# Designed miniproteins, single chains, part 5

Each design is a single chain, and the fold is of that chain. pLDDT is the mean over its residues in the fold that is shown.

## One batch from the design tools (miniprotein)

Design m145
Fold by ESMFold2-Fast:
Structure m145 (fold): chain A 88 residues (1-88)
Amino acid sequence: SLKEKQERGLEAAILAVEANPGATPEQAERIRELLREAAETGNEEAAEEAERLMLETGTVVPSPDGYTLAPASAAAAQAALAAKRAAL
């Protein structure tokens, strides 16, 4: 469903930001807040600001359809998700 796809996308994006060594803890928190606000309210300005910060921190790279997770960020997000699940 669209909701499940959006929830998975949000979790993956948050984990990619948290696992990205190019982002400071403050930048990671700001991006997470913006991503959650965009997901909850549909605020396009919050989504655009999150994408801008993710570009600046190297979490995402330009693609023909917009932006995609950088390969290193995608790998780090998968590792972080696995570690989080193991810790729970």
Scores: mean pLDDT 67

Design m146
Fold by ESMFold2-Fast:
Structure m146 (fold): chain A 86 residues (1-86)
Amino acid sequence: GVNPDFKEINYKKKFKLKVKPGEDITIEGYFELDSDEIAFYSLVLKDLKTGKEYEFDSIGLNGYYKATIPADKAPEDGEYELIAKS
């Protein structure tokens, strides 16, 4: 495209995450977007209780996202906010 306005866009979704110790966590889904404006983004999982953020490489185009957190870096059980940053 011509003239992409690079804006830091934060798309947020709250969800409850349950984690099993010693298992990898895969997060996959879609952000509801008005248009296919996000081509590249990272995913951030924010713990709503502690404020701690976990950043992951994502396979994501046009609102689709998929990220895997290794067991050694897996967050604890709780409520999380999923944020896409582009």
Scores: mean pLDDT 63

Design m147
Fold by ESMFold2-Fast:
Structure m147 (fold): chain A 94 residues (1-94)
Amino acid sequence: MEAVKQFEIIGVRDDTVENGRMTVELQHKDGTRLTIVMDTRSRTAEVRTEDGQLLARFPLSTALDFINALSTGKVTDDAKKLAEEILKSLQELK
């Protein structure tokens, strides 16, 4: 299965007006839940486990490409790379 297609969006919280952050909740095909915290002020994104462990940090643009790929099916090389890095980090945690 293509790396991006292993994830689905299960929740979105938009706090950008209050604190510049948008939070996207993801589920991997194996049932693992992840959170992407996007900071619009620092232009960075963090991928974390449900217990808050940091898996990866990316530029906001890369995280947005990944979210767009999940929503539209338009997969970019940046979206693939982000998905593959998350999968590798998850495998190393197990």
Scores: mean pLDDT 81

Design m148
Fold by ESMFold2-Fast:
Structure m148 (fold): chain A 86 residues (1-86)
Amino acid sequence: SSAELIKELEEKFQPLYEEDHDEEKVAHEAAIYLLEKRNEPEELIEKARADPEYALKLAQKLLLEEIAKNRPPSKEELERALELIK
């Protein structure tokens, strides 16, 4: 489910954001993780690895679409999703 995906992203990447670390690098890694978990085409994942801006925009779009798929996302869910893939 989308909630399980958000939880996995939070559990894996939230600690990295809380460390004195490069937030852009962590966000890029989270975006690639999301694309891999969704089994996106390898060509798309390769492009995302080479282009952090593309990766973030695509991952944000897909994550928000997944959350909204069967219901309106809550403000908290949107804020959590955007915090992970900003």
Scores: mean pLDDT 72

Design m149
Fold by ESMFold2-Fast:
Structure m149 (fold): chain A 76 residues (1-76)
Amino acid sequence: MDRETAERLRAQLKAQIDATPPGGTLTVETGEPETPALRAAIEEARAYAESRGVRLVVRPRELSPEEARALAEARL
């Protein structure tokens, strides 16, 4: 599930970066990167974008007050 989602996101981000001209900015909205695989996909896409001269801005989706509270109370 999460790995498949991360692989799909990686492929989509790379395709969008390839379509963006050098010096351009690509803004992507995504859910919170809750898994290491999803975070790795975003960081890989960011590094690829920089190598192409593209600025990648990843904007996390805004959480509801209940979701934000649950995350703030998370332990580990």
Scores: mean pLDDT 68

Design m150
Fold by ESMFold2-Fast:
Structure m150 (fold): chain A 80 residues (1-80)
Amino acid sequence: GFFNAPSSVIREAMRREITRTLVTEFGLPEDVAEELADMAVSSPIGLSQAIVRTSQLTGASPTDVALALSDAMGRALDSI
């Protein structure tokens, strides 16, 4: 995203909200969700890879995963 500023606080907030979303909405184990969330916040390519892998693991469409992660990132920004 355009606001991926080099801030550890923003990245940690996004990672936590993405992890929560992957566990609660997609039913992933917490360890798998944390790995995917870390991937998603590392880079734009990492975000795309996390979306594809979540889709493959859960059977959800990439679009549904992308929207859920977008919402999670928005919640993280509101929490800062």
Scores: mean pLDDT 82

Design m151
Fold by ESMFold2-Fast:
Structure m151 (fold): chain A 74 residues (1-74)
Amino acid sequence: SPEDIKKQVLAEVEKEAQEKIKKGIPITDADIAAMVQKAADKGKAAGLSPEEVKELAMEVSNLLQEYKDKQKAE
């Protein structure tokens, strides 16, 4: 289902973000852009509609921005 695809992609993105944090690697704007693009490409390849791909890209962007903001605060 579209929700299962989105959940899988978001879980992969979150794992990558958490690994960067654990290793002390900053999440940059370039990293966010690259990860959003990869998520959009994966969603499209998995058969998500253009609207669903846009929603997934926004969710990935928001998730990574939250992690980046948390790193900046500490």
Scores: mean pLDDT 83

Design m152
Fold by ESMFold2-Fast:
Structure m152 (fold): chain A 68 residues (1-68)
Amino acid sequence: SAREEAETAAAAAGSLAVQEAKKAGGEVLDVSAEGTEDGRGVGTAVTSKGVFRAELSAEEAREAIRAG
């Protein structure tokens, strides 16, 4: 479903944003993730080192999840 795709994409984008933040050595202070009506996901991690954002289409999210 569109909702399930959006939730999956949001979760994947959020995880990617947190991963990039941790690679930068920042302490994660806040994480937000949202899905769009077209099944895309947007994740944002606010850290002591700055703000990290990731955006994935539904297709990109499926590939990222398969890849691990």
Scores: mean pLDDT 78

Design m153
Fold by ESMFold2-Fast:
Structure m153 (fold): chain A 60 residues (1-60)
Amino acid sequence: MSWEEILAQKSPELIEAIFAAVKAIERAAGDFEGWSEEEIEKRLKEIEERKKKILERAKE
């Protein structure tokens, strides 16, 4: 059972809150590691796409 299946069982509000925190952490980590703005934006876009897939699964 994947962590994504577990998240799909949570409320949409909780999923949104979790991914907001994940995006904030990724931005901070990218800044700390000295990533380019383009690299940070690419990672944030991937996180947003994962969030959309999980929200779709939560809605069936």
Scores: mean pLDDT 73

Design m154
Fold by ESMFold2-Fast:
Structure m154 (fold): chain A 80 residues (1-80)
Amino acid sequence: MKIKAVVEEEIDDKKLLVRIPEFNMSVLVDRTNAGIFTEPLKDAKAGDVVEIEGEKEEIRREALEMGVDEGIKLIKEAVG
């Protein structure tokens, strides 16, 4: 299936906060590594609508894993 997501905020030059209304969640994503998105988000800005394609439960799992991975990266950047 195709799910719509919305870029809520540009956190910095590499990170976006993306809202996925279907799952009532927001996830941090790297602009250069879109993960679950059908195209890279390198040119995306706040307010842009982006598409996710796949099976609903698989997309939800991948979105959670992607958010965890970006959170781990932020911790590593802050603490070493």
Scores: mean pLDDT 70

Design m155
Fold by ESMFold2-Fast:
Structure m155 (fold): chain A 79 residues (1-79)
Amino acid sequence: AADDEALRHVLAARSYVRKAKELIEKGENPDEAIELAQKAIDHAQRALDLPGASPEVRAEAQRVIDEAEKILKEAEKLK
């Protein structure tokens, strides 16, 4: 189902944003943190693009995008 696919994308996005945040908090590998944050946004956006995604999945996807965008700004400051 589309919602199952959307959920898988959100779970992948959450994994990527968590890894990116860990790198930023340690001040390590800002280029890798940027790449991971971009992958998180891509996966979250894929979830939002699925018409069958539940409101809960959409809310999670948006939260991941917001967090990843903050990580991108922080990573750029470390370069």
Scores: mean pLDDT 84

Design m156
Fold by ESMFold2-Fast:
Structure m156 (fold): chain A 60 residues (1-60)
Amino acid sequence: KEELENELADLITKLAAEGRITEEDAREASLAYFNEYEKTGDVEAAVEAALAKLREKGAL
C-alpha cells in the first residue's frame, strides 16, 4: 500500500516537474485516486484509476 502510493506520488511529481502534465492534471489524477479508494477501499484500484487519468491526459 505505502509503496504503491509513494510510487504514484513520485510519478505525478516527476511528470509535473517535466512539464508533461499541468497542476490541474495532477489534481485530477489525485482526485481519481481518492474517489476510487472511497468507493472500493482498494489501493490497487485507486492507483489504476489515477494512472488511467494520466493516460487520458496523454502523460503515459
Scores: mean pLDDT 79

Design m157
Fold by ESMFold2-Fast:
Structure m157 (fold): chain A 64 residues (1-64)
Amino acid sequence: GVDEAAARVAEATGVSREAARTLAENAAKGHPGQAGATARLGALEYGKSEEQAERAARAVREAA
């Protein structure tokens, strides 16, 4: 669910709780097969590294 995805994104990337929730909500609103890609792009937009963006994508896929 979105709350689990938000918690995992925060742990994986170090973004704020508010940013992690926004990333998880945006991923959930898109096509299910693109949830990881949406989270990756969102993490990059928040100024995170490529490695942190990949961790965000994995966190969302694991919570799906």
Scores: mean pLDDT 74

Design m158
Fold by ESMFold2-Fast:
Structure m158 (fold): chain A 94 residues (1-94)
Amino acid sequence: SEIAAAEAELQEHVAESTIRIAELLGIEGVAERLVEALREGRLEEAERLQRELETLMHEKWKEEVHDEVAAIVAETQRRAAELLARIEALRAAG
């Protein structure tokens, strides 16, 4: 299904962007574990890891990476909007 493929592309794009941001903050190990838990459907572990990641991102925030993180977020939002628009168009056509 084109819808399933677009949804998978959106999930992978969000996962890749999360890892990139975590790498800039030196916490990529938690982000990689979160992505793996989500891919395997381990929802309770994913929720715990998401809370841990949010806490660490707040603690590890640095002014010097602000522009790089902002650029990744902007790129992620733009691509997510494109994929969501594609999913909506496919649903409207079906």
Scores: mean pLDDT 77

Design m159
Fold by ESMFold2-Fast:
Structure m159 (fold): chain A 97 residues (1-97)
Amino acid sequence: MTEVEIEILVDPSLSKDQARLVAYEFTAAFVKRLETQLGLTVVSKEVKEEKTEEGYRIIVKLLLEGDADPEEIKRLALEVAKEFPEIKDVEVRVRRL
């Protein structure tokens, strides 16, 4: 079991609904790559949003079944984030259980 927490800072010009859409599309793309490239299974997903002075911060928490290198998980998250010009910053924390 692996816990992944991703904090996504979106462009401050985005509305709350636009920020939510970006977070949803990012999460779907990232989950697909975790499953297809690392053989991981997502067993739970939680998404939270926070308004900051720098824009909306979206926190995605995933619980994963399977074994993968934490650095590979972080690398995939950063690669997926590059596909979204609306994403300004991404912080990834990975914990093995």
Scores: mean pLDDT 84

Design m160
Fold by ESMFold2-Fast:
Structure m160 (fold): chain A 108 residues (1-108)
Amino acid sequence: MEEAYKETVKEFEEKREETIRLLQERYELDEEGAERVVELAMLRFELHIKTKLGLISPQEAAAIQQRIAALEAQLDPKERRAAVALYTAMLLKFIGREIDKELEKRKA
């Protein structure tokens, strides 16, 4: 779980500039809008996984939720759609890594 989370975050951080460009092209976002989308998707992914793994205190979770709410208040409908798409892509990558790690354990 934690390893798959860290690997997923690292992949998306390493591809941040490419992700911003794709969001601008596919959702017709400006650079600031694409940056808000990436930040929101990353925060939602962090909150979801860290809460599930028990790696976050209620106070830390509340702080992340407030940051999410502040970003969501700034997003237009295109940015909201892009954020859902990016968050979904991150979840699918995370699930794929979890499945791969379980399958590798089963080969022993």
Scores: mean pLDDT 83

Design m161
Fold by ESMFold2-Fast:
Formats: sequence, structure tokens, C-alpha cells
Structure m161 (fold): chain A 91 residues (1-91)
Amino acid sequence: SIVDEIAKVLTRVKGITPERAKKIAEYLVKEFGVKSVGEFYALAANPEVLEKIPGITKEEAERISRELAVISAEDAGVTNPKALELARKVV
């Protein structure tokens, strides 16, 4: 399911447990209507969207957004350290 796909990506973020990843994924699918991993990455690029999820602080939202930018780049086959560093800094 899309919930399971998003949850698997979220477990790659430091400090997110599988149980928490599933709850976040369920919220995004239910409240924001996320239909694909690509839509999830697009939404997660804005930390203010992640901050709307119950239990996520502003600092954690910014950290999750940055880590997901790197994960998204890795999944797209980007392995250049400079490109990954740029992905971390671009919203």
C-alpha cells in the first residue's frame, strides 16, 4: 500500500521508528491525500507541511525535510556528494 511505501522511506530518517513512520504515513494519506512516493517527497520538501502532523515539532520537521531530500536524491540514483549537499539546502 502507499502507506507502507511512505513508512519504509520514513524509517530511513534518523530517529523515526517503524511505528511512528506508519502513523505519519497514515496521516499524510488521510489528511493530504498523498497517492505516490513522489507526491510524498514534494509535500515533505516544505517543513511547514510536516509540522502540521501531530507530534512533529518545527525543528524535527526541518530535519526530516532535509533528510528526505537526501533520500529522494539517493533513490533517483544521485550519488555525487556535492549534489546531495545541494539537495539538503534546497527546499
Scores: mean pLDDT 79

Design m162
Fold by ESMFold2-Fast:
Structure m162 (fold): chain A 87 residues (1-87)
Amino acid sequence: MLSPEERMERLYRRYAATLPAEDHPLLEEAFARFLEILREHAGDIEAFAAAVKELLDELRARGVPEAVLEALEHMALAAYVALQEEQ
């Protein structure tokens, strides 16, 4: 089965292909931060979920486009499911 990181990378590539070019820097920044959260919290699914929520709340407060937030929420869900399967 695909790892949490591999599932997020597949979704990242899919969304990068469909989102406007102007949103790519924000998507790239947010994805990099998501990978850091995953690396830090891979052994604690609840801590991962809390850190992801905090990041999404921060990005929403910064006015990041909803399409980018939806992409990140989908990536987070895919990683969360994979982490549960790796238990």
Scores: mean pLDDT 81

Design m163
Fold by ESMFold2-Fast:
Structure m163 (fold): chain A 79 residues (1-79)
Amino acid sequence: MKVTLSLVVKRAPGASFEQTKQEVEEQVKASGGEVLSVIQAGADTLLVTAEVPEEQVDTLKQNIENSPTVESVTVTKSE
């Protein structure tokens, strides 16, 4: 089943918001998920809401954390 995730993504030093946003969107899609919204919050943070298969949540988090355009990600499940 799919779950709704709230992601707080901090961009890596030297990466643009566009690069970080693209990477997160590509990883969500690669996990069979769908991005619902992306909001830029302040100087280095993206707030992302996505629906992702529950079994892919841990893999998605690891893939985003391992991205050179991302410094950190915090994942919260809504369901």
Scores: mean pLDDT 82

Design m164
Fold by ESMFold2-Fast:
Structure m164 (fold): chain A 63 residues (1-63)
Amino acid sequence: SLQKLKDNVVIDSSLPKETQVTLEEQIKNAKDMQELIDILKSAPDLGAEFYISDGKIIFRKLV
């Protein structure tokens, strides 16, 4: 379900605080799966990358 995926999102502290807040709000406000996918695809625009570890979607600073 959409909510289960949202619950498995982790935003790493390597990201600037402003980016963390932006990602948290975008993920919280995603109404459907497509909006969540669009957030994942736009992560580089925020200086972030995502990866999957231990069943979680982790956003961290793009290196």
Scores: mean pLDDT 85

Design m165
Fold by ESMFold2-Fast:
Structure m165 (fold): chain A 100 residues (1-100)
Amino acid sequence: VEEAERLLAEGRYDEAAEVFTKIADEYEKQGNYVKAARYYALAAVAYAESGDIEKAQTFLKKALDLANKASDTITPEEAARLVGLILRTIGVIIDNELKK
């Protein structure tokens, strides 16, 4: 987590996205869909920041699918975090498209 957050802060978005994806894959294998959704959403943000819009959309969809599977167990706090990450991903995509 700290390593991936450091990579994001350094603007190393592709590397951060890879680390977040590995963390998310591990939580998904454990059946922890709430945390898996959060880390896939973080990967989506990182890919969007790097300009990889297709991967950003792919991981955003994966985060939403997992959040739906965890709808009975997701806390309001985790749901708010996920919504925040989704909005950030969309905002980055829009900002990048408006500059092109």
Scores: mean pLDDT 79

Design m166
Fold by ESMFold2-Fast:
Structure m166 (fold): chain A 95 residues (1-95)
Amino acid sequence: SEEAKKLAEEGKKLAEEAYQKAGEGAPFSEVVELYRQAIEKFEEAVKLDPGNKEIIENLEEFIKMLDTLLKRTPKTPELEELKKKAEELLEKAKE
């Protein structure tokens, strides 16, 4: 749906902002909050339009960004939990 695509677009923009800020050394609390907001947008998008290939592709890219960040940052339980939620959401989106 149009609503689902807009939510996925908003989620992508939030994730890109979070990734950029993390690279610039922003506080982890700010980065985590932006990723949390991105997950919420993707979750709503998946609920509205499950199986949408564009949403699935954007969610896969989001997970890759989180994985890259996790390999380079101190372990943060919140960020690890967000990655797990994103992976669970991706499985739900494919089905």
Scores: mean pLDDT 81

Design m167
Fold by ESMFold2-Fast:
Parts: C-alpha cells; structure tokens; sequence
Structure m167 (fold): chain A 57 residues (1-57)
C-alpha cells in the first residue's frame, strides 16, 4: 500500500521544515510504513509544503 502525505509547515526556515518532516516520518514508520520519497519543499509565502511518499509491506 502506497500513501502520499503533504506536510504543511507555517515557516520558510529550513531547520523548522526539516524538523516537521522528520516528525512525520517518525509517525509513518511507527505505523509500519517505509518512507520511499520526500519531495523538495514548495515555499508559498510563509507556508512550506513537503510531500512524503511511504509504502507499507
């Protein structure tokens, strides 16, 4: 099963974006998903979006 999760971060700070992505990856892995791809951040004003693709095997 493959899922895509969009992480919205109300920050353009790379460190805050990275922290939010790592937190979401940890949640997905705790649920038995393997993260297979992480998109580059798309920055729109003060909001950044990252798409994480994960698979459950």
Amino acid sequence: MRVEVVVEVHSADPAEIAAAVEAEKAVLESRGYRVVAVSEPVVEGDVSRVTITAERR
Scores: mean pLDDT 82

Design m168
Fold by ESMFold2-Fast:
Structure m168 (fold): chain A 106 residues (1-106)
Amino acid sequence: LTLKEVRDIVVDVIMERLGLPREEAEKIANAAVYIASAGLWKDYDEELVRKALFSPVKIEDKPGMSFAERVAKAVEALLVSLGLVDEDTAREIGNEVKRRIEEAKA
């Protein structure tokens, strides 16, 4: 999978689960992929990335964590930080993101 394909999966999940306009979903998805890729994805909103750092949901980077897991955790942190969902709903959305990325890789 390319980073663009991963970003597009995140956009679709956010739009389906939260009903956000595509433009807003793309901003969140771009920030999440930037965080998960450790800056390899260059299209990002600096203020959204900063908000993720102050999220109640911690973005964990542990040995053995997959890229799909990193994207899911970045999405969770952003959605909670933006006040869009609670931590439990964010986890459910993150699990959906992880599942779709893993399915698309197969």
Scores: mean pLDDT 79

Design m169
Fold by ESMFold2-Fast:
Structure m169 (fold): chain A 78 residues (1-78)
Amino acid sequence: ETPAELLLQSRYLEAAELLETQPALPGPAPADIAEAIVRLAKYVPGQPLVAGYAIAAFLYEKAGRHDAAARARERQAA
């Protein structure tokens, strides 16, 4: 399944894990992921929509996995 499909099902942990397997790329998130986040109205304002770790970190927070979210943020910053 795609991360967008998992997000629409509120399966945040699984979506985060799939995004974490992708290399961190600068730039906007893929359109399907961006649309899923907008539809869920769960995106935190002020964070850029980027592919990979930044969105994975947000989704780990939604799943209650704060340690995994911190790790993903660290990888995004590196």
Scores: mean pLDDT 57

Design m170
Fold by ESMFold2-Fast:
Structure m170 (fold): chain A 78 residues (1-78)
Amino acid sequence: AEIPEVVLLRDVRDAETGKQYGDGLVISKGNGEAFLLLYQEDGRIETFKGKLSINGDTATFTYTENGKEHTLQGTVLP
């Protein structure tokens, strides 16, 4: 079985609203699905299921909730 790809992100924000989520971690599956885990300042973890795209040092994560597509953007950690 393929080992899931793990990507660390900084400065994750909503591309449409500018809402800031802080730092996060993406786990990619071989079937094209990905999970984004966002750690909040109060210790909560928010999890999103969607698609990951990387262009240079910019990561774009898209997910669908309540029939609307949402886009989160972050910087790939070195």
Scores: mean pLDDT 77

Design m171
Fold by ESMFold2-Fast:
Structure m171 (fold): chain A 77 residues (1-77)
Amino acid sequence: SLLEKAKEIFEEFLEKFNEAKSVEEAIKVAEETMKKLKELKVPEELLKAAKEQIVSGAKSRLSEEDVEKIKKLLEEL
């Protein structure tokens, strides 16, 4: 199902995001994840929820400035 494919993409995101050693790497992982979800044509509500979870994860690990960069990237995607 679409939901299961989205879940797999998000599980890959969490694994790669947790292994990211730099802000640049974390941003690339978030960008790739959003592109995959868009290609899958997930509903806007699910896409919004994914963006919120990415931002929440970033807030626990990155500076406020880097979190803002990720937020802006996600708004463009």
Scores: mean pLDDT 77

Design m172
Fold by ESMFold2-Fast:
Structure m172 (fold): chain A 58 residues (1-58)
Amino acid sequence: DPLGEGLGALRWWEETGEPPIPNSKSTEWVEDKESGRRFPKEVTGVEGDFVTPEALEK
């Protein structure tokens, strides 16, 4: 992505209002700490704003 992987996911998230649903179950989901929505970790590049469920557990 010329805009960056994370930016692409964040943009689509904001445009559609819904997180992307991956075809593979191997894809791990991450949650936005503000909205609580989830999106595949592969498309994220914004590490400071988003957290994984694992990070919240710790």
Scores: mean pLDDT 48

Design m173
Fold by ESMFold2-Fast:
Structure m173 (fold): chain A 71 residues (1-71)
Amino acid sequence: RQKQLEIDSEASKRAAEKLKERIDEVGEEYRRRVRTARTPEEREAVAGWRGQALAGAVAKEVEKYRKELEE
């Protein structure tokens, strides 16, 4: 049980690092898309994409973290 807590701590640290990388990637892509958005509709679409991309990144890393704990 004690060893499991140590493994959980390391897995959490790796998950946080990978999530940060994904958030940074989404942030860079968002900045590129915002620069090319010419209409209010395009800007709203980019904002919607950012929200979906961030939600997807979080969900994906949480699922990987869960699988790592199970394996």
Scores: mean pLDDT 74

Design m174
Fold by ESMFold2-Fast:
Structure m174 (fold): chain A 68 residues (1-68)
Amino acid sequence: MSEIEKKVQDLIERVERAPTDGLKKQLTYQVVKELKSLGVSVEEARKLLSSINVDRKWVEEALKKVYG
């Protein structure tokens, strides 16, 4: 669905533009929380975030914390 894909891309760009690794990690967590609030499943969230240029461990840790 194009609207969700555009929203996700905007969120990814926000994370990637962050000036420090600490802020990128924090924003990655916020993005995962936002995706859950939009009804996105953990598997779909992982797919949507597959192209994000950050430490993959931050993405996986955020997914575990937000989705369980």
Scores: mean pLDDT 79

Design m175
Fold by ESMFold2-Fast:
Structure m175 (fold): chain A 81 residues (1-81)
Amino acid sequence: MEEEAKKAAEESREIYEKGTPKYAQAEAAFRASDMTRRAAELSSPDESRLALQQAERLEKAGEELRKEYEAEEAARKAAAE
């Protein structure tokens, strides 16, 4: 479980560095956040608190990427009309 959360976080970072489309980057960040929250539920109270803080940071990063993706899609749809 800890390995899965770390792997998801590493994968999210690697996707960003490889220039993957923003929608995929946002999905990876949300997935990493969800896995971190699941790991927190199975951890000690102190570890759970730190994991939840990290999950919130990942979720916020994903929301920013999603907003950028949605703005690009909206602009593309407007241009196609």
Scores: mean pLDDT 68

Design m176
Fold by ESMFold2-Fast:
Structure m176 (fold): chain A 87 residues (1-87)
Amino acid sequence: EKPLSVEELRELAEKEAEKLKLSEEDIEVIFNLLDAVERQDYEAFEKYERQALGLILQRLAEGDFEKAAALVKILSLAGKRARALEE
């Protein structure tokens, strides 16, 4: 399956943020992660991936499984796009 473009990932992130009322912190980390993918900045991607994983764990601890699932989905798709750009 073809990875989503960075623009399609931004649209998905905006839609999930509105639908689930994601926090400003969640939104900031997601968009910084997507910017790192677009720029092919490996160090920035690793930093924001680590932050996103921390947010996923925090949402799970809070019992907010829908927000955690959305963050996992976006992170997974962003990672697929980052790998496709390296090839």
Scores: mean pLDDT 82

Design m177
Fold by ESMFold2-Fast:
Structure m177 (fold): chain A 68 residues (1-68)
Amino acid sequence: SIQQQADQLFQQSQQLQEQANKLSDQGLDAYKKDTAEAAKLFQQAADQMRQARDNRRRGEQLRAEYLS
């Protein structure tokens, strides 16, 4: 169902956001020792956060279309 698809996207979004937060923390820890490694970790965090946002937006769109 549309509701199950939206719920799945919200769950995936949450998992990606948690992963992005972990990568950001690792980037901050790396920053003073290896700026190149920190940059890679921040880039990975940004990519994960973007995917989380896209999945959340899609989930909200599906729910809105179903209820409208």
Scores: mean pLDDT 86

Design m178
Fold by ESMFold2-Fast:
Structure m178 (fold): chain A 82 residues (1-82)
Amino acid sequence: SKMDELVAELREAVRAGASFEELLAKLEEMAEASENPEAKEALRKGIEWLKENKDKLSPEEIHTLVLAAAHEARKVEEEAAA
């Protein structure tokens, strides 16, 4: 699925040391690609929280939280499809 491809791209971007802006753009792409309203809302809330707290977070924390936001949205989408 498009969502699975975007999660894989996000994981590779994190591994490659992508900027906060690049990681955030991938989460925004996931929000646009998702057809599930709850997954879209979860991603948007995660994106807003990350923007508000970016200056308080280490690069490792940003990586962890970005991936967590993506996985939570994916989980919501999969649970709705089941």
Scores: mean pLDDT 81

Design m179
Fold by ESMFold2-Fast:
Structure m179 (fold): chain A 60 residues (1-60)
Amino acid sequence: SQDLQDHIDLSQLFQEAIDRGGPEEGARVMEEYYRSLGRTDMAEKLRKMVEQGVAEGKKA
């Protein structure tokens, strides 16, 4: 139940961030959320994946 609530809250938070500041803002909010949970490794992976996507977008 709690895990489900956390997933719903995270999805809502992420979507709202994307809507106001685009995918970079969404990634930033998710990184902050994972760090607040003590899941630093997850936050680092997310940051790296987004950075890769942005780099590919710049080449287009």
Scores: mean pLDDT 69

Design m180
Fold by ESMFold2-Fast:
Parts: sequence; C-alpha cells; structure tokens
Structure m180 (fold): chain A 70 residues (1-70)
Amino acid sequence: EKEKLLKEAEEYLERARRSRELSEEYRKKAEELPDNVEATSALMASIAHETEAWLNERKAEELLRKAKEL
C-alpha cells in the first residue's frame, strides 16, 4: 500500500520533470525565433507543458501525503 503510493508519486514526479524540460526547451526556442507568430506558438507550448508539470507535481504531493500518513 505505502510502496504503491510512493511508486505512483515517483511516476508523476518523472512526468512533471519531463514536462518542465519541454517547457524550458520551448521557452528558449521562442526567444531564438525571429518570426513573431512562430515565437508565440512556441511560448504557448512552453506554458502548456509548465501547466502539465504543475498538475503532475500536485498529484505527486497528494500521493506522498497519503503515504506519509501510513
């Protein structure tokens, strides 16, 4: 039970880290792009991945809290 919650939390943290890495890559790409439309598209992708990372981090925190109570 506790081990299962810790494994699930670790999976969500890994997904969050991946999403943050993608967000950072798109953010850098937006800064390097000379075309304003493409730069805006890359920035929107960065924000979307940052939001996904945040949601996965919240889910991991809930699972870790439940595991700590056991």
Scores: mean pLDDT 83

